Designed miniproteins, single chains. Designs and how they scored, part 82

Each design is a single chain, and the fold is of that chain. pLDDT is the mean over its residues in the fold that is shown.

## One batch from the design tools (miniprotein)

Design m3028
Fold by ESMFold2-Fast:
Structure m3028 (fold): chain A 81 residues (1-81)
Amino acid sequence: MYPVGEVVASLTVPPGTDLGEIVRELLEKAGLDPDGPLNGYEVVFEVDGKRYRLFDIRADFPDSRVLPFDRPATARLVKVA
């Protein structure tokens, strides 16, 4: 079991990458079910020194199914519970 705050997987994602695909690949890299729920985990993006939660991205860009940044981002899967 991963401790809370642990980064369990990371990847670099280009602009326009599907958000669901990013989540799936992070879960797979962490040894979790790629089609499974995010229960106890959060996806965090880092772009230009700023951090964005997947929840916040979906709230701010509700019509976007892809990463809404014009440059590559680092996506991390973080244990939160």
Scores: mean pLDDT 76

Design m3029
Fold by ESMFold2-Fast:
Structure m3029 (fold): chain A 60 residues (1-60)
Amino acid sequence: APEATREAVRELLEKDPNPSEEELRELAREHGVSVESVKEAVYELQAEEELEKIKKLKLE
């Protein structure tokens, strides 16, 4: 996904960790990308956050 799309997705995830399909479709329209591209960006960002949480939990 373009950098601008990833930034918008990151902001959305900060407000709503599990955005609806409607919100994902709106982002796709605003940035001229496919819904699948937005979903991929969401998945990547969520996976990165989850990995950091797991790392912190194991270090605790």
Scores: mean pLDDT 73

Design m3031
Fold by ESMFold2-Fast:
Structure m3031 (fold): chain A 84 residues (1-84)
Amino acid sequence: MPVLELEKEAEKKYEEAKKAIKEGNLEKAKEIIKELEEKKRELEEQVELGEKLDSITGSLEALRELVERIRKMIEELEKELKEA
């Protein structure tokens, strides 16, 4: 998938988790956070593979930036969840 589509998917999950926290559905929020962590792990593996193969260089920087963005989303959600 293009990086833009992956970013939109991550943003949608982030908003869903924030809504779940606001609604008091902490179990749903935890589930979405796990989904974001899994997505981040998959993207990190793609970056590592691309670096090793030196064949996916065109999108590696964008993928690294998306991984960092998802990491920050997870940190913000975990902080909000602890305060809820």
Scores: mean pLDDT 78

Design m3032
Fold by ESMFold2-Fast:
Structure m3032 (fold): chain A 55 residues (1-55)
Amino acid sequence: MEEEKQLEYDILRAIADMLAYVYNLSDEQKKKLYEKLDENPDLTSEEILKLVKEL
């Protein structure tokens, strides 16, 4: 919903992008990561890292 703060979302996306770069994720894997971020915008950086490794 629009209640989501763009700044928070941008931070999550930046973390995801950085981790995708570090772990050399494909565009398809990045897309899966982003869809999960969209589902759970309260994910911590540790949870995002776990998710990236699980892809």
Scores: mean pLDDT 72

Design m3033
Fold by ESMFold2-Fast:
Structure m3033 (fold): chain A 62 residues (1-62)
Amino acid sequence: MKELAESLSDFRVFDEENFIPAKGSKVLIEEYIDEVYARGRDLETGIEGIIRLDTLKILKEL
């Protein structure tokens, strides 16, 4: 299931297991990995990574 979400984090971070897009960035959730993490894409930059679900606000189910 794909969902559109918005980043709530005030700080942008990227590493292999924790990608936090800039606050207000739109993120497409491509795949849920577990209850904490999903694979998503930042729609502005095109960067893909593993994102913490608690840093996102779900806007729309797709």
Scores: mean pLDDT 68

Design m3034
Fold by ESMFold2-Fast:
Structure m3034 (fold): chain A 68 residues (1-68)
Amino acid sequence: RAARRAARRAAAEALLAAPSPELAETRAEFAALADKVGGAVDAMAAAKKAGDEEAVAAAREALKAGEG
């Protein structure tokens, strides 16, 4: 069971390592999305620490938009 999972994971990693224009575009898209979500999380944490309820609400909406 674990060996099969490891083999499948290795196959997926090999596929991701293959130079492909489609994979390059997908990686860029995920990097941009992760950056956007990370920024919203940091803003929310900072606002929460400052006790700024309005900024927390704004950051929460940005995170919600990033999920969709």
Scores: mean pLDDT 64

Design m3035
Fold by ESMFold2-Fast:
Structure m3035 (fold): chain A 65 residues (1-65)
Amino acid sequence: DAELERLEAELAAELAALDEAEARARLREAFRRAAPLVAEYMRRNNLVGDPSSEVARLAEEAAAA
């Protein structure tokens, strides 16, 4: 709702107030914390690969964008 959109805008403003490197570090950390969810998704879909490596790759891509 509008209140949630306002809180999201406030968070975006806080991230924008950080320098670019710190904002990227926060995104990288958020993706790392999602690793267990990625592992479960890969397990259910019989995907081959290391979930930790995949999360690290996605975090680096997000940080590099």
Scores: mean pLDDT 66

Design m3036
Fold by ESMFold2-Fast:
Structure m3036 (fold): chain A 60 residues (1-60)
Amino acid sequence: SEAERIFDLEVERALLEMQRAILRKALPTLSPEEQQKANSEIARLDGEIARLDAEIERLK
C-alpha cells in the first residue's frame, strides 16, 4: 500500500540520518585522509536524504 511504502521510505531516511550523525560525530577523531572520505560520504548521504524527502512528499 501507499502508507506502507511511505513508512518504508521514512525508516530508510531515519537510518541514513543516523549514519550521517555517526559520521559527523566521528569527524574530529579521524585522520585528514579519513575526514576527506567521511565528508564525501556525508555529502552523498545528504543527497540521498534529499531524494527520499522529495519521494515521500510526492506520495502524500
Scores: mean pLDDT 89

Design m3037
Fold by ESMFold2-Fast:
Structure m3037 (fold): chain A 69 residues (1-69)
Amino acid sequence: MKELEEELKKLEEEFKKAKEEKNVAELQKIYNRIIELTRKAIALGDYKLAQKAVDLGVKVQQTILDLLK
């Protein structure tokens, strides 16, 4: 559980950098890692971490869609 929480924090930092760089390819990779993290959190019963990961995934997806317009 704590390992996945630290992974989420790293993904938040990577998202911030990729967003500033407007790097769609990196944002797509970050999104895929968030989806895997969410699945792992659900499998472990950590629904609070899963919700945080979903929230980050929504922000990443919105950023990708905005950059692709």
Scores: mean pLDDT 85

Design m3038
Fold by ESMFold2-Fast:
Structure m3038 (fold): chain A 56 residues (1-56)
Amino acid sequence: SNAMKEKRKKLKEAIDKALKEGLSPQEFINKVMEEAKKLGIKVDKKSLEQFAKEKS
């Protein structure tokens, strides 16, 4: 099944879009977590927080 691969691709696209928008770290984390929840993907919030801080 490629369903999980497709969901991860959608999540990656959402991350890339959020990065291009220049969102605050909290806005970035919120959008990515929300999209992951819609897709049924578990994402580590702490890893996202670290990533957002490094990209700010």
Scores: mean pLDDT 77

Design m3039
Fold by ESMFold2-Fast:
Structure m3039 (fold): chain A 104 residues (1-104)
Amino acid sequence: MRLSPEEQEALTAFFRSAVPDFSRARFSPEELARLEELARASGLPLELLLGFAQFGEVAVADPEAVRQRTGLRIRPLSLEEILAMRPDELVAFLQRFLEEEIRR
């Protein structure tokens, strides 16, 4: 299971529009190491996972504001939930997110 380069770009663009700062400085060294491992195991760009994780943290902190801004129907995942996912589960979730939330 994999996302195409075009699908990865669409997801990254969405997360950047929702969260303007993709700074690695927002994560601890341990969280970054876990995200890098998840990126390697899933075959996804680290930038996509950084955006997804930052988006999840913002959306969990203020779910109503994010829903109003994006019209999301899928529940956002926290950093902890993302880091607990298997690589195949992560790719499947991002594919579903792309199809149901971005490609509307």
Scores: mean pLDDT 74

Design m3040
Fold by ESMFold2-Fast:
Structure m3040 (fold): chain A 76 residues (1-76)
Amino acid sequence: MPKYKAPRTPESEELERIVASLDPEELDELLRIAFREPDTERGKEAAKKFAAQVELLLSTAVGDLERAREAVERLK
């Protein structure tokens, strides 16, 4: 099953750095390939890879959002 880690461990910190360094340039390139060649094998592979990267980023963002919400509740 797919797994993600919300607490800051060495693995999650490494994953966050990889995700942060990839986001603007890599995702934009994958999206352009998928948009230009949607019906080709290359375009379909780019779309799959883009979706996988987006899911990885979203999992990281959801962890940060939940932590921010907990921090706000603790301030009360």
Scores: mean pLDDT 61

Design m3041
Fold by ESMFold2-Fast:
Structure m3041 (fold): chain A 60 residues (1-60)
Amino acid sequence: METEMSEEELEKVIEEIEKTNPEVAEELRRLSETEEDNNELLDKGILLLADESQKQVEEQ
């Protein structure tokens, strides 16, 4: 996996998201049923995680 996302790596990312934000993980799993590009799903997952992380910092 140098430049293209594998399904294994996608699943790992979704698992990490599920630990903190199961709603986001569920949304990504739904998207994976329609989307065929794992890189697109990974990018979306990273953005969602970053957004949630920022909210947590603001809440303390």
Scores: mean pLDDT 67

Design m3042
Fold by ESMFold2-Fast:
Structure m3042 (fold): chain A 62 residues (1-62)
Amino acid sequence: MTSEERLRAIYPDLTPTEQRIADILIENADKESVTYEELAEKLGISKSTVRRHVERINEKMA
């Protein structure tokens, strides 16, 4: 199962902010890895906040 498929599978269990991160990651899954800085810019939040949300998403995927 790809990271995209796992994100889609857990999507209903994600918080609204985590869902926004998942949407961006899914949209870019086949192009290139999205950096925490790009996610922070697109979401209007800090890089540290993005990192914490990504870590929580990965925890839910594991």
Scores: mean pLDDT 75

Design m3043
Fold by ESMFold2-Fast:
Structure m3043 (fold): chain A 86 residues (1-86)
Amino acid sequence: SMEEKRRLRREAASLFTAGQILYVAALIDKELGAPKEEVIEELERAAELLRRALELLREAGASEEDIEEVERALERIEKEKKKVEE
């Protein structure tokens, strides 16, 4: 239904925003010298939120453009996690 799609898309947007905020927080913590383990945990939590957003967008039948935006954000987080683990 239209109402169901609206709810899914709004929930996905909230999760995406939360994930982006957590990603930025992880970068700040990294710059301030937080332990690698803590930064990795924050990045993993950010990625988890984005994966949930992606699932909801797919369920809602979102555009390829909207899906790719979340996928690109996930790639950024995964790349940063690998840099921290090095």
Scores: mean pLDDT 90

Design m3044
Fold by ESMFold2-Fast:
Structure m3044 (fold): chain A 97 residues (1-97)
Amino acid sequence: SEEVAQAIAGLRAVTDELAELLSKYDPEAAERIRRLGDEMVAALEKGDFETARQKLLELSRLVDEVEVEDPETRQRMASLTVAAGLLLIAAEVAASL
């Protein structure tokens, strides 16, 4: 499905930007976000939505654990995390059609 491919591409972009933002505050957390993003994409490419959801929850928890004093950066990180969740839902819906 082209829609599934687009959702996966969006998820890669979102997790890459999230990791880049985190790299200024916690480089180890940024590497973990990149790994989680890769694992989510691999799960989606296999149609394994349960694994993708589990990896998203791990990513959300990791983002919440990083201390970011800049409100604008914190808001951007929150928005990117929400976007990742919406893209996962979009991929699951597209795959069901």
Scores: mean pLDDT 86

Design m3045
Fold by ESMFold2-Fast:
Structure m3045 (fold): chain A 92 residues (1-92)
Amino acid sequence: GSAMAKELGEFLASVQKEGAKVSIEVKGGTITVTISGLDINRAIGLALTLIGFGLDGLDVEIKINDGTIVATISGLTPAQAQLIKDIVNKAK
């Protein structure tokens, strides 16, 4: 259901509140999440958490470059993708 999309959005909002820069691009039922301002150990930990969402039925592709994560997450409805973006943007 929509609960997974809300949990993902709230997780990303929490990462942003802890001082990381989070940006989200929406293309239909796919989001591209860029998380920057991380040390490498934190980046690895966050990537493992995002992979966990893939095990719960989302398709998750992750790239890590020098403390920046780029995660491509698909399997969402367009409304779920937009909800995630709105939650993160509201968290500033």
Scores: mean pLDDT 82

Design m3046
Fold by ESMFold2-Fast:
Structure m3046 (fold): chain A 62 residues (1-62)
Amino acid sequence: PQDLADRMGLDIGTLRRAIDDLRQGRSPLDVARRYGYRIAGHAALILGLSTRPVIDMYRRLS
């Protein structure tokens, strides 16, 4: 339930801000720097954008 979402750090508000930033022309990499790779990847997928830059950055840091 909602407690589990909080524990996993799922923030719908943050996802919405990431989507808005992408719509305003911000790069997926910059969005990943602000909100995290998973949020940036989900936002890019929702907008039909490539997630490859976000995945590549995550792989380089992992």
Scores: mean pLDDT 65

Design m3047
Fold by ESMFold2-Fast:
Structure m3047 (fold): chain A 81 residues (1-81)
Amino acid sequence: AAERLAELRARIAAAQAEAAAAYEAGDWDALIAALERVGAALEEYYRLLAELTGDPRWREAAEAIPALTAEAVAALRAAAA
């Protein structure tokens, strides 16, 4: 369980680093793809926290991630246009 949390944190960090590199390069498509990967990893991370802790707030956080990711992606696409 702790090992899976560490793996998911590493995936989030890697995707965030990819997003930062894409932003620095001005590559909006790469930035959007990296942010979608961050969202997916965060959703898995919060779902796992909900399973491990029994705290419904983590499940609620996980369920919110797809909509928040879609909103962020839409805002970036609008800004890039």
Scores: mean pLDDT 84

Design m3048
Fold by ESMFold2-Fast:
Structure m3048 (fold): chain A 98 residues (1-98)
Amino acid sequence: LPPEWQAEADAVFYAMRAIVLAKQGKAEEALRDIDKALEHGLDENDPLVLYARGLAYHQLGKKEEAKKDFEKALEVARQMGAPESFIKEIEKLLEEAK
């Protein structure tokens, strides 16, 4: 892969690992991986970044920050035509945060 595509691939892997870490309760490690995803070129409004960060904030008890990230992730995911399973998972997390 060209260096630009390799950096973007690494960024996506960091975001995906952040999701797994946040689901395991490793919120601080998840936030570090989100920072690395952003450093490697993912947009801060990327639905994977927003979803992972929302999960980490929820785990840390930062409910308002988590809700904002999940709401933005849902908005962007719908605009991009993300898989229905991903959209429904975010909707469920927003329901649980109410």
Scores: mean pLDDT 81

Design m3049
Fold by ESMFold2-Fast:
Structure m3049 (fold): chain A 76 residues (1-76)
Amino acid sequence: LAERIIELARKARESKDPEEALRLLEEAERLLRELGERARADPSLEPELRRTLAEVRRLVESMPEELLEAIAKLSE
């Protein structure tokens, strides 16, 4: 699950289409919520959740400013 979330975020960063990037990030967010629910039930998953959150944040922060602005506009 964590690997899939990171893969989706990486694909979003590499996307040339803001709509595709938004869809990929939305799917990653959905799976991240699922991982969060699992970690709430099983505290042994908390380190994996924290690492996944950190990696997703790093990938999103490394996206081009123009792409982030386009995604933000689509999200309104």
Scores: mean pLDDT 77

Design m3050
Fold by ESMFold2-Fast:
Structure m3050 (fold): chain A 84 residues (1-84)
Amino acid sequence: MEEARKLLEEGRKAYEEGNYVEAIKYFQKAIELDPNNAEAYLLLAEILKDVFGNKEQAIEYYKKAIEVDPSNEKARKLLEELEK
Protein backbone atom coordinates (compact mmCIF):
# COMPACT_ATOMS: atom_id res chain seq x y z
CA MET A 1 0.00 0.00 0.00
CA GLU A 2 2.90 2.42 0.64
CA GLU A 3 3.94 2.30 -3.02
CA ALA A 4 0.39 3.05 -4.23
CA ARG A 5 0.11 5.88 -1.67
CA LYS A 6 3.36 7.42 -2.95
CA LEU A 7 2.06 7.27 -6.52
CA LEU A 8 -1.17 9.02 -5.47
CA GLU A 9 0.87 11.77 -3.80
CA GLU A 10 3.04 12.22 -6.91
CA GLY A 11 -0.08 12.28 -9.10
CA ARG A 12 -1.68 14.97 -6.96
CA LYS A 13 1.51 17.04 -7.16
CA ALA A 14 1.53 16.70 -10.96
CA TYR A 15 -2.15 17.72 -11.06
CA GLU A 16 -1.43 20.82 -8.94
CA GLU A 17 1.34 21.75 -11.38
CA GLY A 18 -1.06 21.41 -14.34
CA ASN A 19 0.73 18.32 -15.61
CA TYR A 20 -2.46 16.34 -16.21
CA VAL A 21 -1.01 13.61 -18.45
CA GLU A 22 1.65 12.86 -15.82
CA ALA A 23 -1.02 12.85 -13.09
CA ILE A 24 -3.05 10.27 -15.06
CA LYS A 25 0.04 8.07 -15.43
CA TYR A 26 0.67 8.12 -11.66
CA PHE A 27 -2.97 7.32 -10.85
CA GLN A 28 -3.04 4.48 -13.40
CA LYS A 29 0.14 3.07 -11.85
CA ALA A 30 -1.45 3.32 -8.39
CA ILE A 31 -4.45 1.20 -9.48
CA GLU A 32 -2.10 -1.32 -11.13
CA LEU A 33 -0.43 -1.83 -7.74
CA ASP A 34 -3.67 -1.61 -5.74
CA PRO A 35 -6.79 -2.31 -7.86
CA ASN A 36 -8.99 -1.69 -4.80
CA ASN A 37 -7.80 1.89 -4.37
CA ALA A 38 -11.07 3.82 -4.80
CA GLU A 39 -9.24 7.16 -4.43
CA ALA A 40 -7.11 6.52 -7.54
CA TYR A 41 -10.19 5.71 -9.64
CA LEU A 42 -11.96 8.83 -8.36
CA LEU A 43 -8.99 11.07 -9.19
CA LEU A 44 -8.70 9.55 -12.69
CA ALA A 45 -12.41 10.14 -13.29
CA GLU A 46 -12.15 13.78 -12.16
CA ILE A 47 -9.27 14.55 -14.54
CA LEU A 48 -11.00 12.82 -17.46
CA LYS A 49 -14.19 14.79 -16.80
CA ASP A 50 -12.78 18.21 -15.83
CA VAL A 51 -9.68 18.47 -18.01
CA PHE A 52 -10.38 16.28 -21.05
CA GLY A 53 -14.20 16.40 -21.09
CA ASN A 54 -14.36 12.62 -21.48
CA LYS A 55 -17.63 11.85 -19.69
CA GLU A 56 -17.77 8.22 -20.84
CA GLN A 57 -14.39 7.26 -19.36
CA ALA A 58 -15.07 9.33 -16.23
CA ILE A 59 -18.35 7.44 -15.67
CA GLU A 60 -16.51 4.10 -15.94
CA TYR A 61 -13.90 5.13 -13.35
CA TYR A 62 -16.56 6.52 -10.97
CA LYS A 63 -18.40 3.20 -11.25
CA LYS A 64 -15.14 1.37 -10.48
CA ALA A 65 -14.55 3.56 -7.42
CA ILE A 66 -18.06 2.71 -6.15
CA GLU A 67 -17.50 -1.00 -6.94
CA VAL A 68 -14.34 -1.14 -4.78
CA ASP A 69 -15.76 1.17 -2.06
CA PRO A 70 -19.59 1.21 -2.01
CA SER A 71 -19.52 3.64 0.95
CA ASN A 72 -17.77 6.32 -1.11
CA GLU A 73 -20.42 9.07 -1.16
CA LYS A 74 -18.25 11.42 -3.22
CA ALA A 75 -17.99 8.94 -6.08
CA ARG A 76 -21.75 8.28 -6.01
CA LYS A 77 -22.60 11.98 -5.99
CA LEU A 78 -20.19 12.76 -8.83
CA LEU A 79 -21.56 9.87 -10.91
CA GLU A 80 -25.13 11.15 -10.40
CA GLU A 81 -24.13 14.69 -11.42
CA LEU A 82 -22.34 13.39 -14.52
CA GLU A 83 -25.33 11.26 -15.62
CA LYS A 84 -27.70 14.25 -15.54
Scores: mean pLDDT 81

Design m3051
Fold by ESMFold2-Fast:
Structure m3051 (fold): chain A 65 residues (1-65)
Amino acid sequence: SEAEKAIEEKMKELIELGLITEEEAEKLKAALLKNEEAKKKILKYKDAGKEALEKAKEVKKKAEA
């Protein structure tokens, strides 16, 4: 579903930024997928911040290259 994909992509991004561990991401994903309100909030935040995350990834790539 759209919500599942958005949650998975968000968790992967947070791991790549070093904000959470893979184990923490798995726990959060399970909790969010069980909660309909949380799914709706994740979908709302998917649109807000798409550009900010793209820019953060570009900055990180330039620092590593």
Scores: mean pLDDT 68

Design m3052
Fold by ESMFold2-Fast:
Structure m3052 (fold): chain A 87 residues (1-87)
Amino acid sequence: SESEKTAREVVEKLKKEYPDVKFILDSMSSLDAILSGLGGSSGEIVIQDLDTGERKIVKGSDKKKLEEAIKEMINSGHKNIRVTALY
């Protein structure tokens, strides 16, 4: 999906820029995301700090907003980041 492609491209870029940050990249249906408490809708990407549970949701088509949201979390001290693409 577009959200999976966007998430993969941004995460691979940021892994090179921030080698000290742990990234987990996965994908799931929006239904599974709701049932697991993650939330979000089909075509969105959920960014979550695995240590605090803080999360942000961005459109799967918006690479710039995804990159900015992840960088904001890193700059705030988050070092264990999950990026989940919803289909």
Scores: mean pLDDT 84

Design m3053
Fold by ESMFold2-Fast:
Structure m3053 (fold): chain A 58 residues (1-58)
Amino acid sequence: AELAERAVAGAREVHPELTDAQIASIAKAVPYLRAAAALADGETLTLPNGQTVTMPAD
């Protein structure tokens, strides 16, 4: 949860030319990227579009 908030703050500081809509779009992606990176073998992540991603076992 904190990662998305910190990423938004950092993006605004580094890229002040970005609109609030562009910052919000980036913030939406951050928690899903983090969740995908944290998947263990055989675990499944459900994406907001209803698709699922499963880490291969072995």
Scores: mean pLDDT 60

Design m3054
Fold by ESMFold2-Fast:
Structure m3054 (fold): chain A 69 residues (1-69)
Amino acid sequence: MAEELVELEKKDPTLAAARLVGHVLRAIGDSFEDPERAAEVFREIAEAYRLMGDEETAKHYEELAEKAA
């Protein structure tokens, strides 16, 4: 979850980065089979970036979620 990614970033930035990459890869995969799931994953990624204070990247993923839905 987004909040778990932020907490993980504080304890282990490398593991947090790996988790984020995993979410992105899953969203890409899901976009071929299930646009609704891709949208959900993009929304979670957007929330994670928002909690980290990167509103520009968060808005980018929110737009991707809206287009995928």
Scores: mean pLDDT 65

Design m3055
Fold by ESMFold2-Fast:
Structure m3055 (fold): chain A 77 residues (1-77)
Amino acid sequence: EAPRLSDEAVRNVQEALRELARRGLMDPELAEEYVRELEEARERGDHEAAWRALSRAVRSLDDEGREAFAELVERRF
């Protein structure tokens, strides 16, 4: 089973995705879609769904976006 993604980790990821959209490194509509999927998974306690949403978000990024995302999440937990 996928490891537990804490509520704080989910919020940090959501903030990082929104910041990527603000910087133009991710489509704002796509960022809000992933934020919604993460929140729905968190509310259900579906850790596998949360990890799938995170994986899809990361795979949608180019190299610059992935580097920025890593820096944002490292600093927020």
Scores: mean pLDDT 80

Design m3056
Fold by ESMFold2-Fast:
Structure m3056 (fold): chain A 63 residues (1-63)
Amino acid sequence: MKEELKEKGEELTKKAIEAVKEGNGLEAGRLLSKSVKLYEEAGDPEEAEKAKEEFSRTAQEVL
């Protein structure tokens, strides 16, 4: 179901943000890439874009 893919994308986005805060940029980027892919598969490019924006802002503040 597309809703399940979107929920997984949201979970991975949150994990990516946590990884950035922990200083694990490589893992954070990998998790974000996976999250964006799930949103695209769910047909929700707006959520994919929001995930990228939130990640970029957090990375700017931490990294």
Scores: mean pLDDT 78

Design m3057
Fold by ESMFold2-Fast:
Structure m3057 (fold): chain A 58 residues (1-58)
Amino acid sequence: SDEELRRRLEEALAARGIPFSEELFALALGFVHDIGFPEDLAVRIAVGIAEVDAAIAA
């Protein structure tokens, strides 16, 4: 569910010290609804992108 996807993304980002954003959630929703990825994979990819973005910004 979208609520479960949001919760998983929030928890995964918090564990890594990365702020949640509606843009990251929209990205994860796109992976599930547009591409057909399972929620676990969508969260993993969105978190990976957020980690790369944080590293580039540092």
Scores: mean pLDDT 85

Design m3058
Fold by ESMFold2-Fast:
Structure m3058 (fold): chain A 58 residues (1-58)
Amino acid sequence: SDQIRQQQKEQAMREANRIVEEGDKNGWSPDELDLRLKELADRQGRQLQEQLAQAQQE
């Protein structure tokens, strides 16, 4: 649903911002930041599928 997708997008944006802030604080390279953000994107897709499945069962 649009609500679940929007909530997941907002959560993902907060997590992406946290990763960027942590990388800046710890001096991560752009390549390392890119890797971490790609890992986040993979988790986002998996979490979205799980949340949609849960909503379907409710």
Scores: mean pLDDT 76

Design m3060
Fold by ESMFold2-Fast:
Structure m3060 (fold): chain A 88 residues (1-88)
Amino acid sequence: SELLRPLPEEVRQALVELIKAANAGDVESLREAGQRLIEAAKDDPAALEWVATFLAILSAIAKSQGKTEIAEVLDELVDEAVARLKAL
């Protein structure tokens, strides 16, 4: 996607894996992919803020689709990304 072009390669790869895991509905794979996405953002405040926002949007979409368990994992990942951002 052209929208992902300016992001670091590591963040783009982690994002693709997160989307695949969310579509598969595998909570464990989703949590692992989300952790990789947060880790790929490292200590970059802009990247962490973007990751937190993106995860929140995915959570809202999952809730709209009735995927409550997926949404709960995404909300947990949002909290982790925000906590990491606040620790910077």
Scores: mean pLDDT 80

Design m3061
Fold by ESMFold2-Fast:
Structure m3061 (fold): chain A 65 residues (1-65)
Amino acid sequence: SLENRRALRALLARATPEELEWVKEMMRKIARENGIEVTEDQVVVTGAMLDELAREMRREARRRA
């Protein structure tokens, strides 16, 4: 939904390192509960992509302020 996308964007723009680690843990839990096999390398790559997305969302938020 549009509201969920807006909330996620706002979360990523203001996320602390601790909040990003929590999101990574939730992603691992969801994968495990849905029987999705993930390797440690895939976890590391996905985490790095999330960190970069958060960085981009922070840049966009600052540019619009």
Scores: mean pLDDT 71

Design m3062
Fold by ESMFold2-Fast:
Structure m3062 (fold): chain A 68 residues (1-68)
Amino acid sequence: SEVAEKLKKLAETMAEKARQARRDNAHLPGEERAGAIGEALTPEVAEIKKIMDENNLTPGEVGKLILE
């Protein structure tokens, strides 16, 4: 499905961005580094929430679609 394909692509993009943000912020202590990584993922998290709202999906249903 188009929704599942979009969610899989977002999950892949988030994984790549998280890896890069972790490298870019390696100089920060753990909690601050985690915050910086979370901030870097804000656009993708917002897009997932929009897809959830538009398609009436729960977080659990999103996880199932990504794994399919």
Scores: mean pLDDT 82

Design m3063
Fold by ESMFold2-Fast:
Structure m3063 (fold): chain A 83 residues (1-83)
Amino acid sequence: MEDLDEDIVEALRRMMLTVLLKAAEKGITPGEMVERMSKLPGANPELLRKRFEELGIDLSKPLTREDAEKLAEAMGEEARKQL
């Protein structure tokens, strides 16, 4: 439980946080991230858009460092709930 949950949550957070922090540093909006994800095979841009909305993040405003960390933590929390 703790071992597998820790590894999964940490891996998911690290991956998501890395991508989101790079986007925030470049001033990319959540909406732009969703559009860019639509270019990637196997990605689900509609689910990402829903996630930003559920967290109260504006899709049309540049992603902030705080929003990036908030989203990464929320993804880790959801992974924990599924386990």
Scores: mean pLDDT 73

Design m3064
Fold by ESMFold2-Fast:
Structure m3064 (fold): chain A 89 residues (1-89)
Amino acid sequence: MAEIEALKEAAAEAAERVAERAEEAGAPEEAVEALREAAEAARAGDVDTALEHVQRAMRLAEDAPQEVILGMVAVQLLLVGVKIEEELA
């Protein structure tokens, strides 16, 4: 479904934006890299790998500003949405 592809792209774009904000906020480079890896995995349709990368970024950047933490949560919710849509299709 085109809707599932749109959600994957939205998750990837959100992960890239959060990675930029995390880098600007001085988050660990490993957390920023994990968010970029999550974006790549989301575009490839590897939602489980993307979720794993977001969870790794959240652990590495737990002291990040609230906007970055909320951004990571939003990316996770978008990825969970993709999994739910795939299960319902």
Scores: mean pLDDT 83

Design m3065
Fold by ESMFold2-Fast:
Structure m3065 (fold): chain A 72 residues (1-72)
Amino acid sequence: SAEIEALRAQIRELMQELDENRHLPESERKAKLEELVRLYDELIRQMEAAGAPPEEIARARAELATLKELLG
């Protein structure tokens, strides 16, 4: 799906930005992590709508859970 590919590209770009900007203020890092959570929520929704394998959805859910732990 073009929508799923676009979401994965956005997630990769944001993760790369976070890795490259390791000295971001805590508030800005938190805002970017919150955006990643939103993108992962949408990715999971799109994957479920597309009938993606349950194991792939479970992996995305685990990644989302890790991001939520980082936010507190």
Scores: mean pLDDT 84

